# Designed miniproteins, single chains, continued (3): the designs that were tried, part 17

Each design is a single chain, and the fold is of that chain. pLDDT is the mean over its residues in the fold that is shown.

## One batch from the design tools (miniprotein)

Design m8564
Fold by ESMFold2-Fast:
Structure m8564 (fold): chain A 60 residues (1-60)
Amino acid sequence: SLDEEIEKISKKSGVPKELLEDSLKKIKTLPEEEKDKYIDELSKKLGVSKSTIKKLLKQL
């Protein structure tokens, strides 16, 4: 589930689950041109691939 994936990333990255959820919600509301930038920044911060962030966004 989405919640289970977010929790695993939170534990592995050390980023609080609430901040991760807020970041994903923010990205979802952004214009398409800004989404790629924030997805890249979040993927680097969490140590996951951009495709992982995109999958999480699709499940929201």
Scores: mean pLDDT 82

Design m8565
Fold by ESMFold2-Fast:
Structure m8565 (fold): chain A 101 residues (1-101)
Amino acid sequence: AVELALEGVRALARLFEELGYEEAAKLLRELYEKMRGASAEEVVELMEETKERAEKDERVPEEAKHAVAVLTRAIRALAAGRLDAAQLEATLAGIRAELER
């Protein structure tokens, strides 16, 4: 769960960098470093905290806030054993499609 969550956060951070969502990318890079060595419970808490920070930051566009919320739900499901690697990849592909239009 933790390794897949780290991969998901890294993938979304990279996508945000590619699309120019600089502040959102920075939040996810900070999250990635905090998640290294964290437990599954801590990973969910860190992700929820990062989602709240993104929602309160006016520099983060609404579509990027939505993408962070979608990833947060996926990571929560991963930690609970309700989502697998293939479903996470599908979630990330959906986020990319929405952000790229």
Scores: mean pLDDT 85

Design m8566
Fold by ESMFold2-Fast:
Structure m8566 (fold): chain A 93 residues (1-93)
Amino acid sequence: MEKERERNEAVREMVEAGVEMVLGGSLEEGRRRIEEAEKRLAEASGDEEKAREWGEAILHAAESARKHSDELSEGAKELSEAVNRVSDELEKK
């Protein structure tokens, strides 16, 4: 029971860290949290290999999602700047 709770807490922390990375949190802190949760999961489950595989899968998914989010955010910023330029030009005429 307590061992199962520890496993569930480690998985939850790992997922939460990944979500925070995608939402603009610190990549360094997110990676550290996932690595610590992976260690806890390995100890609680007794399966270090599977814990590592799950940790790496969540980390890769979060980093990939964050990259796409950053690319979209940069595009939105560029569009906003273009709209402001057009608005300024229209006001001058």
Scores: mean pLDDT 75

Design m8567
Fold by ESMFold2-Fast:
Formats: sequence, C-alpha cells, structure tokens
Structure m8567 (fold): chain A 90 residues (1-90)
Amino acid sequence: MEEALKKLDELGGVISELAARTDSVELTFLLIQVVLAKKAAEKGDYESALEGLQRVLERAKRILSPEEYDRVIPLLQEAIDALKKALEEA
C-alpha cells in the first residue's frame, strides 16, 4: 500500500518537473490525472486509481517526446504494478 503511494509521488514529481521545464499543457493534464489516481489510492480505491493510471499510460504513449517517454513510462509502469499488488492484497 505505502509503496504504491510512494511510486505515485515519484511519478507525479517527474511529470511536474518536465511540465515546468517544457511549459507543456499536455504534461500538466497528465499530472492532474496522476494526482487524482493518488487521491483514489489514499481512500483505498485502488481499482479507480489503477483504471486512471492505465488511461494515463495510453495517453502518455501518444503525446510524450522520446526523452519524456524514457523517463515517464518506466515510473508509470512501476506505479501501475504497485497498485495491482495493493489491489491483490486488499
């Protein structure tokens, strides 16, 4: 559980940094979706958090530059995997 929230924080931090440096509205939108997923996970709603991150993953694959992709996608996959584990343990 705590690991899933930590992975969501790490993901949010990286997207926030990239959004600030690139002035990207698309990255800001992804950041908002990650924050919403974290809020769902904090309430124990891991299913909604997981669904939200899966939608973020699909969008990210379409909109990210190659450099952003290499930084964000591994962290996003780690957060999804941590949420799946939390859901199985719930």
Scores: mean pLDDT 82

Design m8568
Fold by ESMFold2-Fast:
Structure m8568 (fold): chain A 85 residues (1-85)
Amino acid sequence: SAARRAQLQADLAAIDQQIADLDARIAAIRAQIAARMARRGLPTVADVRAAGDEELLRLHRELVVLETARGILRAARSFLEAQLA
C-alpha cells in the first residue's frame, strides 16, 4: 500500500540521517585522534598505548562504539531498502 511504502521511506530517511550524524561524529573523532597523535609524536596505536595517553585511548574506544553503531544501522538500512524493492 501507499501508506506502508511511505512509512518504510520515512524509516529509511530516519536511519539515513542517523548514519549521516554518526559519520560526522566519526570524522570529528578521527580528526581529533590524528591531531593529538601528531602533536604528541605518536605515529602508531602501540606508541599511544606505551605513552599511556588516556585521552587518545578514550577517543579510540569511542570511535569503536560509533563504528559498531554505524554498522548496525547500515545493516538495518539494507533490510528496509530490500522491503522497498
Scores: mean pLDDT 87

Design m8569
Fold by ESMFold2-Fast:
Structure m8569 (fold): chain A 69 residues (1-69)
Amino acid sequence: SELEKKALELVEERAKANGGKLTKDEVIEIVRQVGADPEIARKLLEGAGDTLSLGSAKLVVILAAKESE
């Protein structure tokens, strides 16, 4: 839950800077920064486009954080 909380905070901050969206690389870096496994995020994003909505980015970081716990 603590990894999820930190990841969600960083996702919201980045989305505010970028007009409500994030890149794949930004999502992977957020996962790495909070101490979750960035390779889980990379696999989750394998079929996605280069940019994600805030909602999609939140789902990816939550799933990566849970899988890393």
Scores: mean pLDDT 82

Design m8570
Fold by ESMFold2-Fast:
Structure m8570 (fold): chain A 78 residues (1-78)
Amino acid sequence: MEEMEALDREAVALLGEAMRALAAGDAETAIRLFEEAFALARRVIDLLGETDPEEAAEARRLLEERRAAALARARAAG
């Protein structure tokens, strides 16, 4: 579970960097960092799926909705 916690912390850090890049007007970097953050979040959900596949499936669906919204916002702002 320490691996899942480490991946989650890295995803949160990348999300923070993406938001800072977006605020600085660097939409291309923001989009890339959002994609990387959501990829790590998917890995956390995959690890959750080893013990709770139903919860992981729901989390994966919500993550994709949030990813689509974040990327749309970044593209609109750049």
Scores: mean pLDDT 80

Design m8571
Fold by ESMFold2-Fast:
Structure m8571 (fold): chain A 62 residues (1-62)
Amino acid sequence: LPSLEEIEKALRDLGLSEEKARKAAEFIVKNNYRVTPEQLAKETGLSLEDAEKAVEAVRKLL
């Protein structure tokens, strides 16, 4: 499974800020990689479109 650091890096590579990438990565890891784009958007303040891209990026690491 990818580390918190690997997830954060993948999200930053998508263009997310350091703060948003870290918050999103922590939320994904805390929920054992089982998050929907809607849950991620609500929790982190990302747009639904950015949350969908984030979830897909994490799935590519699995």
Scores: mean pLDDT 82

Design m8572
Fold by ESMFold2-Fast:
Structure m8572 (fold): chain A 86 residues (1-86)
Amino acid sequence: SGEELLEEIKRILKEAAEFAEKQGAEKTARYLLQTIPAAEASDLQSFLEYGEQAIREAEKEGKEETAEKARKAKEEVLDLLLEMGL
């Protein structure tokens, strides 16, 4: 159901944000957390912008693994949002 997909979306984004925090990528974590209300509101434009900012901040800090985790979370969530008919 759409409710189950939304819970999975929130889980993926929270996991990516927690990983970023553990790596000391505080700005990346904040942007990843901002993708959650954007996804809940079906605001694809804000979701994509916050996701991209999360990746860029990790790259600026040389945290390649954190950037890749954020990128994969963004891609997986985008696929789920499109499956929901958004």
Scores: mean pLDDT 88

Design m8573
Fold by ESMFold2-Fast:
Structure m8573 (fold): chain A 79 residues (1-79)
Amino acid sequence: SELEKLYEELKRTLLDPNASVEEVREKIRRLGEALLAYAEKNNLPEEQIEELRRQIEETIENVEKALEEAREAVKQLEE
């Protein structure tokens, strides 16, 4: 339920051309935090939780960079 709502918000934000890179980053981070809380509540091994945390941070960085590069390319074409 909560994870579904966060995922729907992220999808809407990704498809919104007026959404800032920071807004997208915050939505991904919130979803990531909810996933980590779910993993901890279900007693996943600490090593797996730490790996999941690393994967979430890496995903945030990669998506942020990709969005910044895409928006910079659009700026160069706005003439």
Scores: mean pLDDT 77

Design m8574
Fold by ESMFold2-Fast:
Structure m8574 (fold): chain A 56 residues (1-56)
Amino acid sequence: MREELRAVGDRIAQAVADHFGAEAGAKVRATMEKLIDEGGSLDEIVAAAVKAINAA
């Protein structure tokens, strides 16, 4: 389960890095990793990624 969430997170972080730069991608990745470690749902991880992009 967590491996599946990490794979999705890696793809999102890579897409953000490709379009918005490496720093934005790293910030999104860090936010998603924290939520995965806290047992967050896929919806929470996606919402946090969108929020991190808007804050970058």
Scores: mean pLDDT 72

Design m8575
Fold by ESMFold2-Fast:
Structure m8575 (fold): chain A 83 residues (1-83)
Amino acid sequence: MHMQVKVEESPTLTATDAEGRRVGVRVLTITTENGSKEEAEKLAEEYIRQVQAEDPSVEVVDRSITEVNGTYIVTLVLRRLLP
């Protein structure tokens, strides 16, 4: 059975942190159909690794996983420094 993966990113919200630095915050949703919880978690970890390899300032500020009828949804809240 083909595992189906869908990745969705929210628009980047820009803010200024307590130190006066410009930060971008976005929500990433990884939906895994016909896979296991372990496969969904592995895909999320792989995606985080890829994003952090491109921009080491990216921080995962929150991570959750939910299951709905065998579909696993990983939600990641990512923060990065802006130029």
Scores: mean pLDDT 80

Design m8576
Fold by ESMFold2-Fast:
Structure m8576 (fold): chain A 86 residues (1-86)
Amino acid sequence: MNEVSLTLEKDPADPNRVTVTVKVSNLTGEAIVAIQVDKQPPVATARVTKDGDEIVHELTLDKDATITVTMYSPEGTTVRSGVFKV
């Protein structure tokens, strides 16, 4: 089955900045990845076409937030979430 990993890295120089890294695994066809903060509309959307594709997106957040990554693929929807603390 298609898998997605989510890594959140805090910038040591800026407590409000987070680097979101999304890596897709076992991808058998093209998929769309959406990055969302809390329950707001997606802040970033990217197309992935190959197993091992990686998306890196930087966010600036004023407070603690849940970062949710959703991958839409021919096999279905995969969701991963992490909590970022300012």
Scores: mean pLDDT 82

Design m8577
Fold by ESMFold2-Fast:
Structure m8577 (fold): chain A 67 residues (1-67)
Amino acid sequence: SLERETYGIALEPETLERWVKEGKIEVVEFVGEEDGLVGVLARPLSEEARRELEAYLREQYEQSLAE
């Protein structure tokens, strides 16, 4: 089982670069690219970063339902 601390997520390249530069996430593994998104396994570096990551995933899910 994947550790709870590691999230599989697809991010826009600019968002990924920003979050890494801000020290919010650590990229554990690069998974691939599809439809302009970068797939990574990422670890949040703080509880604040974890909440932001979860909020981003929620927004991404809501946008997928709007199509």
Scores: mean pLDDT 74

Design m8578
Fold by ESMFold2-Fast:
Structure m8578 (fold): chain A 68 residues (1-68)
Amino acid sequence: DTEEAIRLAREALAMLEAGASVEEVVRAMRERTPRSNALGLAIVEAVARAPDAEAARRILERAIQSLE
């Protein structure tokens, strides 16, 4: 669901802001995102392909803004 995808993206963004690596964030997102949430899984895949934490943060920020 969209609300769940936004919540998980916000949690991921908070982890990055707290100093977690992109790898740690992707692992947490994969564990927390239900397989039925295609939107959430698409966000996880986009973050997983990010070259660095800055790119991952921008992906998450834009996803949250676009879905609200």
Scores: mean pLDDT 82

Design m8579
Fold by ESMFold2-Fast:
Formats: structure tokens, C-alpha cells, sequence
Structure m8579 (fold): chain A 81 residues (1-81)
């Protein structure tokens, strides 16, 4: 039996960045390596990212990484349509 992978959408929000340099590197990684969309607001230290086709394990790893970079992190993973 061939099991098809479940496609997922991850939405990540970060607030009060501890390091804006790490925030920029994280944004580049998401955009360049994962094909995600990122919106940055340096004035508020805010980060928003949206990724589609991500595995649950990768989504967990990204949420963990965001928790090191930001004081407040909100991650939502849901099946892609």
C-alpha cells in the first residue's frame, strides 16, 4: 500500500525578537530553503511566516527554533486543502 504524505500548512508568528540578526537569518532560511512566505516588522520586532507542504516533524523543529529567537511564539499547523 502506498501511503501519501499529509500536506500541512504552518503559520508562525513571533514577537519581541531577542536578536534581529537571527530573525533575518531565520526568515532567509524559511524563504530560500522551504519556499515559505515571510513578513518582518523590525519596528515591533515581529515576524510572520507561512509554509505549505511541510511535515509535522519539520513544523515542530521550526516552532522550537522560533522559541529561541522570539519571546512570544505562536505556531499553527493544519492540513493544507
Amino acid sequence: HMVLPVLNRLTLRGKNAKSWELTREFARYIEEELGGRVVLDEKTGSFYAELVGISPDRARALEKAAGVIFEEVEGRIEPAP
Scores: mean pLDDT 77

Design m8580
Fold by ESMFold2-Fast:
Structure m8580 (fold): chain A 80 residues (1-80)
Amino acid sequence: MTDTKAKLFQRIVNVLLNLDFDTAKKEIQKLVEELGGKLLSIKQVSDNTFVVEFELDGERYTLTVDTKTNSVRLQSEPLE
């Protein structure tokens, strides 16, 4: 389970780094749904900063990716 989540996060980052935004949105939705999750939103908040929100395994995740600095921030919150 932990390895699967780590692989998902890595694949989301790689998609955002290597694909255009419209293609990345489609691929990220597919990746989340393949694991039984639900994609809530994908936002481009600046030229190099993306925020992905999704639900997976009873938690809500917010993944912030900065492609200019190659930084990633993950926040998780339990679903109630």
Scores: mean pLDDT 79

Design m8581
Fold by ESMFold2-Fast:
Order: structure tokens, then C-alpha cells, then sequence
Structure m8581 (fold): chain A 92 residues (1-92)
């Protein structure tokens, strides 16, 4: 089964941190369902919109991918707080 999601990540540069962190995650499904939460709840927010649970391996991969996206976006802006939007397709 295939889930098409729109993801918005709010990144923040913290003093003394090597990389920006995810402060908030907003996820929108094709059916218009929206969920949001703090960065640490990214997997739970995604699962809520999908109405399905990810395997531990998929959850870990998702967390790694979202962190990498925020790091990459942080390299192209000098802003302390920034937003990055992207589409993702998850196959279960």
C-alpha cells in the first residue's frame, strides 16, 4: 500500500549545537488529514496521518531522513529558524 504525504519541518539552530534540530513537524495526507507535533514525535505524527504503524526499521529510517533534510536546508540559509517542505511516498 502507498501513502503520499506532504511534510513541513521547522528547523532551529541552537547555540553550541553542530546541526539544527527539528522543532515541529506537520504532515498532510492526500485525503486532507493533518497532524502536527514536536520534532521528537515525527514518527507518531506520520503514523497518525497514515492510519498505519511503521516497522521499527522504517521509523528509524524516517527519523534519519528528516534529520538529514533539516541539516541540508540549514546549509542553504543563514536564518536561525527556517521551514522546509517536501513530498514523500511511503510504501507498506
Amino acid sequence: KEYKLKVTLEGERLPGAESPVIKRVTVTGEDGKVAEGPGEDAVEVVEKVMGAKLSPEQAGALETAFAAVVVAAGRVTDEERFTVEFDITIKL
Scores: mean pLDDT 84

Design m8582
Fold by ESMFold2-Fast:
Structure m8582 (fold): chain A 68 residues (1-68)
Amino acid sequence: DDAIHRAATLLREGRFDEAIALLEQAIKNAKTDEDKANYYFALAVMARVAGREDLAEEYLKKSRELKA
């Protein structure tokens, strides 16, 4: 997934807000619930790495709802 790879690179470079914004944009453009769920899961992981436990919990919940 190109968006997840780009976001991972930004996260590694310390560009956390840009990584999150990139995945939020990918969710807006996603055409399937599976793709949206994968992006929300990636956002949850990145939010946790950035110390944003509140956001990580919300993104994880959204990912699970789309996989149900």
Scores: mean pLDDT 82

Design m8583
Fold by ESMFold2-Fast:
Parts: sequence; structure tokens; C-alpha cells
Structure m8583 (fold): chain A 78 residues (1-78)
Amino acid sequence: SLALEALYELARAIRTAEEAGDEETKELAQRAADHLISGDLEAALEDVERAAETAEEKGNEETKRLARRAGELIRQYM
């Protein structure tokens, strides 16, 4: 399912943000996952797009890529 794939990519983004010490991106990705699980797709998309932006600002290309992938999956699920 697209939702399960998005959650998987978000879990990976949370891990790579944590490994980089990027608490802001980690918190945004966690919020996106929580919103996705609760069915708040618009809020989930907003949080994941912000996570991609903060990851880019920190130079964390892997976390940015994972967050962007999750965002695309959420859009397809909407």
C-alpha cells in the first residue's frame, strides 16, 4: 500500500536525521508519520515537505531524498 510505503520511507528519514543529529527534521518526519497514521493526509504532506526543506538546509541529502519520496507517496494516496 502507498501509505505503508510512505511510513517505511518516513521511518528511514527519521533514522538518517537522528544519525546526523538533526532533531528538527527528525521531529517533522515523526509528526508526518503520526498524521499519516491518523489519516490527516494534508498535515502529513505539510510536515514531510518541511522535513525535506530542513534536511536540505543541513546538507543531509539522504534524509531529503527519503522525505521527498514519502511526500510523493502521500500525494498519490490522497
Scores: mean pLDDT 89

Design m8584
Fold by ESMFold2-Fast:
Structure m8584 (fold): chain A 108 residues (1-108)
Amino acid sequence: MAEYERARAEARAALDALIAARDAITGGTAEELAAAEAVREALIAEIEANSPSEEKATELFRLYARAAELQRRGNELLLADPSASESEEMKELEEEGRKLEEEIEKLL
């Protein structure tokens, strides 16, 4: 399987899982879900359109998939225990997310 195609599919799946996890917490409306899906599609399209190479697009998709997975884990913690926002585990997820954001900025 082409690495680019796989990374793109994994990023979309991770973002879909994040949207679903967030909706489970908030009980979001169909309009809110549609807006989140539109933002996801716009981000994927922007990465594809503005990446100078398939290799860089592949790396960006991998970083975004990891970032979405970290956010989903954070959302799952909040769903299990609303006070988890103040937990050490949440702080660790936020720090890992910060490092991923720095990696993404270096590729842009």
Scores: mean pLDDT 73

Design m8585
Fold by ESMFold2-Fast:
Structure m8585 (fold): chain A 89 residues (1-89)
Amino acid sequence: SAAEKAELAKKLEELTKELNSLSDEELLKLIEELIEEAKKNNDVAAEKFLRQLKEALKEAIEKGDKEKIETLKEILALYLLAQEVREAR
């Protein structure tokens, strides 16, 4: 529904703002914590995805690629939103 789409868009914006408030070191630490959660849950697909995201973020930070860092933050926000939606069911 239009209301559900608006709620998801708002949550995504809030998650993106939270990620933008974190330092590069705090972002990498957050991804490490999410990897450990995926391991505990035996979610092999999530673990693999998060490891790839972490390596891509490290490379983007090292190169000073601000546009890529922004894109990777949006991808992480979408991952967090998907987790929240699954837990709410």
Scores: mean pLDDT 85

Design m8586
Fold by ESMFold2-Fast:
Structure m8586 (fold): chain A 96 residues (1-96)
Amino acid sequence: RKIQQELAELLLKAKQLAKKIKDKEVRDKIISLIEQGILNYYKSHLVTDPATKKQYLQDALQNFQQALDLAKKNNNQELAKLAQEQIERIQEELAK
């Protein structure tokens, strides 16, 4: 329950920050990548198999990395920071 609430709040924050991006296609792509990253991160917490968990974390990392790159290219520093914080979180979990 707590992880679901945290991830829902993260998505809402990302949507608010993305409103500053005037290009709708770019905005929708960044939000889609963040949603996919959140979903893969959540799935990593639902599985007990270490290999499957690692795969979901790697998929989430790739999604947030792509979102970070697009946020930087669109000069949205707040979205870039949000994506970077999630990348660091996932990298810490992959190191365990």
Scores: mean pLDDT 86

Design m8587
Fold by ESMFold2-Fast:
Structure m8587 (fold): chain A 105 residues (1-105)
Amino acid sequence: SEKEKKFEELVEKFKKQVDELIALILENRDTNPGMAEVYLGQLEFLAFMLAFLLKFYAEPEKVKAVADELIAYVRDTLGDDAAARVRAALDAGLKMADRLEKKEK
């Protein structure tokens, strides 16, 4: 369906942006912790926006699968603390989407 195609396009676009931010965090983590923190904040914002947008294009099961995959990927690349922050951002994005859906319908 058109919704499924838009979902896949969004996931691919965000995966590229996530990969770029993870690389920047890893590059700066030891030598410039302040810049690594800025990039981690950008990753949190991307996670929030991804969760928010995906809720409008996919079933809850597919959104959860993408969120779980992103959390696992961040945990494996950046560690548990970064994964916890990304999880909180994803949860906040889903909660915002739920509030807007209830207000418009």
Scores: mean pLDDT 83

Design m8588
Fold by ESMFold2-Fast:
Structure m8588 (fold): chain A 85 residues (1-85)
Amino acid sequence: SPEVERLKQRLFEKMAEAARLLQKAIDAKKNGDFETADKYIEQLNKVLEEIEKLVEELRPHDPEFAEQAKAGIEQFKKRAEEIKK
């Protein structure tokens, strides 16, 4: 359905945003800029909350895709914790 396609597109865009924020946090930490790294992690966590909401909306329509997206969110959360120190 067009709604399911829209949700998947939004999810893809948000996942790409999460990946960019994670990379910015990693780069900031490598440069010793812990305050900037923390700000990017805060932004990442906000984006992950949005992604979780999209996954919940998608679950009744495509449970397999929703489960894969959940696994991706878990990986982002683990990486964020590693950066947080």
Scores: mean pLDDT 86

Design m8589
Fold by ESMFold2-Fast:
Structure m8589 (fold): chain A 74 residues (1-74)
Amino acid sequence: EEELILRDLKEIQKELEKNYKDAVEKGDTLRANMYKNLLKAVKLEIEGPEKKDEAERYLQKANDYWKQYQKEKA
């Protein structure tokens, strides 16, 4: 079961890397920063539960950029 979760996290990491590159190429700094922080969080979760608090800090940063992006879109 934990091995299946790890595979899912690695797949999410690959998708986030693609989205990050697309955002950078388009000059969308808010989306790029959001994906960058999500990538750091996922990598920390893959490292293990000892990194959970650190991962949560990066998730919070990503969420802050996502809120800014949504405000610009509204």
Scores: mean pLDDT 78

Design m8590
Fold by ESMFold2-Fast:
Structure m8590 (fold): chain A 91 residues (1-91)
Amino acid sequence: MLAEELEEAARRGVEEGLNTEPTEEKMAELRATLRRASEEPSREALLAGIRALAAGLVLLGKKAGKEEEVKERLEKEIEELRRALREEEAA
C-alpha cells in the first residue's frame, strides 16, 4: 500500500538524519537525490526523494540546534500523512 511505503521511506529518512552528521557532502548527496526525484520521477525515485527530504530536514535541524523540534514535528506530520492516505485508500 502506498501509505505504508511513504511512511517507511519517511521514517528511514528521519533515522538516517538522526544517525548522520550535517556535512556539506551529505547535504549535497541528499539534494542530488531530491533533484533526481524531481527531474526523473518514478515510484522508486519519489520514495527515495521522500527519504532524502526527511533526512535533510533532520540534518538542517541539527545544524540550527533544533534537531528535537524538527524530529518531533516530522514524526507527527508523517503519522498524519499516513493516516490521510490510509483513509483515502479505504474510502
Scores: mean pLDDT 77

Design m8591
Fold by ESMFold2-Fast:
Structure m8591 (fold): chain A 76 residues (1-76)
Amino acid sequence: MIPEFSDEEEEKGIADIRALFDRAIEHAQAGNLVEAAKLDTAAGVLATALMNSSKRGEEIARLYRELRARVDAAVA
């Protein structure tokens, strides 16, 4: 099994996910949909890895769903 992250590594991972989604939303709102899609994909990969390795997996999954919905709203 993949080793569980420390609390510090989990917080960094969550911050990185938030930063990627913030950039994705920013690019989507600017009409740069290709860059927004790349950032959204990168955030999804990171979120999936962190969810599988974190004791806070359910919390991270909920965060990912909320942030993904915001990106979808920005591109619609």
Scores: mean pLDDT 76

Design m8592
Fold by ESMFold2-Fast:
Structure m8592 (fold): chain A 66 residues (1-66)
Amino acid sequence: MEITFFSENGKEYVTATVGDAFGRASLDTLSRDEAIKTATAQAKANQEKLKELLEQVKKLLEELLK
């Protein structure tokens, strides 16, 4: 998981990246730890859409390697 800090419109944000999915949270309204958790939760929600494809790919690879 990649965590980056970003400033936009005079506010600070944290971005969490998990695979090809990412989320963002404001540091102005949340503590650093809470912002990271929120951004990670958003990234995880986006990642859920990909887990179906990942599971299918994994099954195909297992069949090919048998």
Scores: mean pLDDT 76

Design m8593
Fold by ESMFold2-Fast:
Structure m8593 (fold): chain A 67 residues (1-67)
Amino acid sequence: GTLRIAAVTDRRVTLRDGRYVAEATVLLEDEATGERQEVVVVAEGPTREEALRRLDETLDRVERTLS
């Protein structure tokens, strides 16, 4: 595709209702137009480390889908 991940920023983890919520701001760039869009990717887990691991897996999946 023409979309790519230009940057991943604001990676954070919060504890909500007994679960860890990992979030990252992803900057997407259209390679054909140079247009940029921010999206937030979210993953949850029973531990901080598991939430971050799932977030990384989700980010990898997004990157593979765009490629």
Scores: mean pLDDT 81

Design m8594
Fold by ESMFold2-Fast:
Structure m8594 (fold): chain A 68 residues (1-68)
Amino acid sequence: MEEIKKLAEEISELSNSPSAAETILEDVKKDPKEAGEVLKVSAEDAESEGAKKLAELLKKLAELAEKL
């Protein structure tokens, strides 16, 4: 959870969305599998927009959520 929390905070900072970290953590706690799938889609969207670092963090977070 600490690693997931840290990644969520970094995503929040990069996207300039202060509430994003809290929302991600709540979603992962409720349904890690569904959250992981949503995060993968978000990573693909970020990649297509050229946001490489954001896409990388979203992919890492999705992988960690899938392992829960």
Scores: mean pLDDT 79

Design m8595
Fold by ESMFold2-Fast:
Structure m8595 (fold): chain A 80 residues (1-80)
Amino acid sequence: MVAEGEAAEARGQAHLAADPPDWEAAGDAFYAAGQAYKAAGNYEEAARAYARAVHAYLQAGKPAAAAEPAKNLAEALSKL
C-alpha cells in the first residue's frame, strides 16, 4: 500500500536525520517501503524504493546488505 511505503520512507529519512546518521536503519526502512509497494502490486514504486535501500546500505559501507534489495529490484523490473 502506498501509504505504508511512504511511512517507511519517512522512517528512513528520520534515521538519516539522527546524530549520527543511521544509514543501515535507513536501508532497512527503504527496503520495507519496497516490500509494501510490491505487496500492493506497484512494481515501479517498489523498484524505486529498493534502489533507495541499495544506496543507503552502500553509504553505510554494507555492500552485502545491499544484495537482497538489488535482487528484489531486478525482480520488480522483470514484472514490468
Scores: mean pLDDT 80

Design m8596
Fold by ESMFold2-Fast:
Structure m8596 (fold): chain A 78 residues (1-78)
Amino acid sequence: MKEEIRRLITRAVGLVLALLGEEDPERRAALREELARIEEELAKLDPAVAEEVRRLVETAERVAPEVVAWLRERQAAA
């Protein structure tokens, strides 16, 4: 059980990192779908862990657009 949770968390982290570096809306949608499936699997095993992974995804989605916009503004200003 704990090994399965560890496997799912590792996959979720990898997908979040991929999502942070992905600019294509279609690829981002696919990554979000994969994350949603992992969240559902985690919720069946440990709801508390699923909630932490969901918070990680929400934070990444919120922060990534702002960071990308900030970087683009700086490049445009130069």
Scores: mean pLDDT 74

Design m8597
Fold by ESMFold2-Fast:
Structure m8597 (fold): chain A 77 residues (1-77)
Amino acid sequence: LPPGTYTETLAATGARVRVTVSELILGDVLVTLVNEADGLGATFIVDAEGNVGILYRDKALTPEELAGFEAIARQAA
């Protein structure tokens, strides 16, 4: 996705997620996600090769939420 703020839905929970996409240098993309229902979030970096790294995650995120966030981050980059 182009840089900006988007709203996505977690398929597993139906929760509304705010997604912020920021383009970094060298084709890396920073994706920040926040679940609007509980305020829990995670930040991912997606490199030009499509590798995903977690820069930050709330420890209270369920495995289901985290998996959904990672899937959205891959799609957004």
Scores: mean pLDDT 78

Design m8598
Fold by ESMFold2-Fast:
Structure m8598 (fold): chain A 61 residues (1-61)
Amino acid sequence: MLLDANDVKQEIENAGDKAKEVAADYLARYLAGEISLVGTPEEVEAALNLMASLAGWGPAP
């Protein structure tokens, strides 16, 4: 499934107190190959960095 990187980033930012849970869910799906991010290299990198930062990455659970 193709998802816009900027839309994913905005959804995480708009999740408030659930931002960490939303980021972890998207990151898990990305690693499982269920989703792919579409955007400029800068947008994709920003979205992945946001997901990793909020999920506290580390080795995967």
Scores: mean pLDDT 77

Design m8599
Fold by ESMFold2-Fast:
Structure m8599 (fold): chain A 91 residues (1-91)
Amino acid sequence: YEGAREAARLGNEAANIAAANGNWKAAMAAGAGAVAAAVGAALARRGADPAEAARIAARGARAGARGAEEAGDEEGARGAREAAEAGERGA
C-alpha cells in the first residue's frame, strides 16, 4: 500500500515539473502514471491485495516515464521512473 502511495506522490511531482517546464505532452504522460498509481492505492484501501495494487501503480508509472522520455522531458521521465521503482518495492 505505501509503495503505491509513494508512486502516486512521485508521479504527481514529475507531472508538475514537466508542466512547469512547459512540456505539456510529458506532463500528461507523467500525470497518467500518477493516476494509475493513485488507482492502485485506492484499490489497496478497498481491500485489494497491496502487492497487486503496487504492481498496477508501478506499471502505470513506467508507462508515464516512457511517454516523458519520448516527449524529450528527461526530468519528468526521471520522476516517473522513481515512482515506478517505489511501486515495485511495495510489491
Scores: mean pLDDT 64

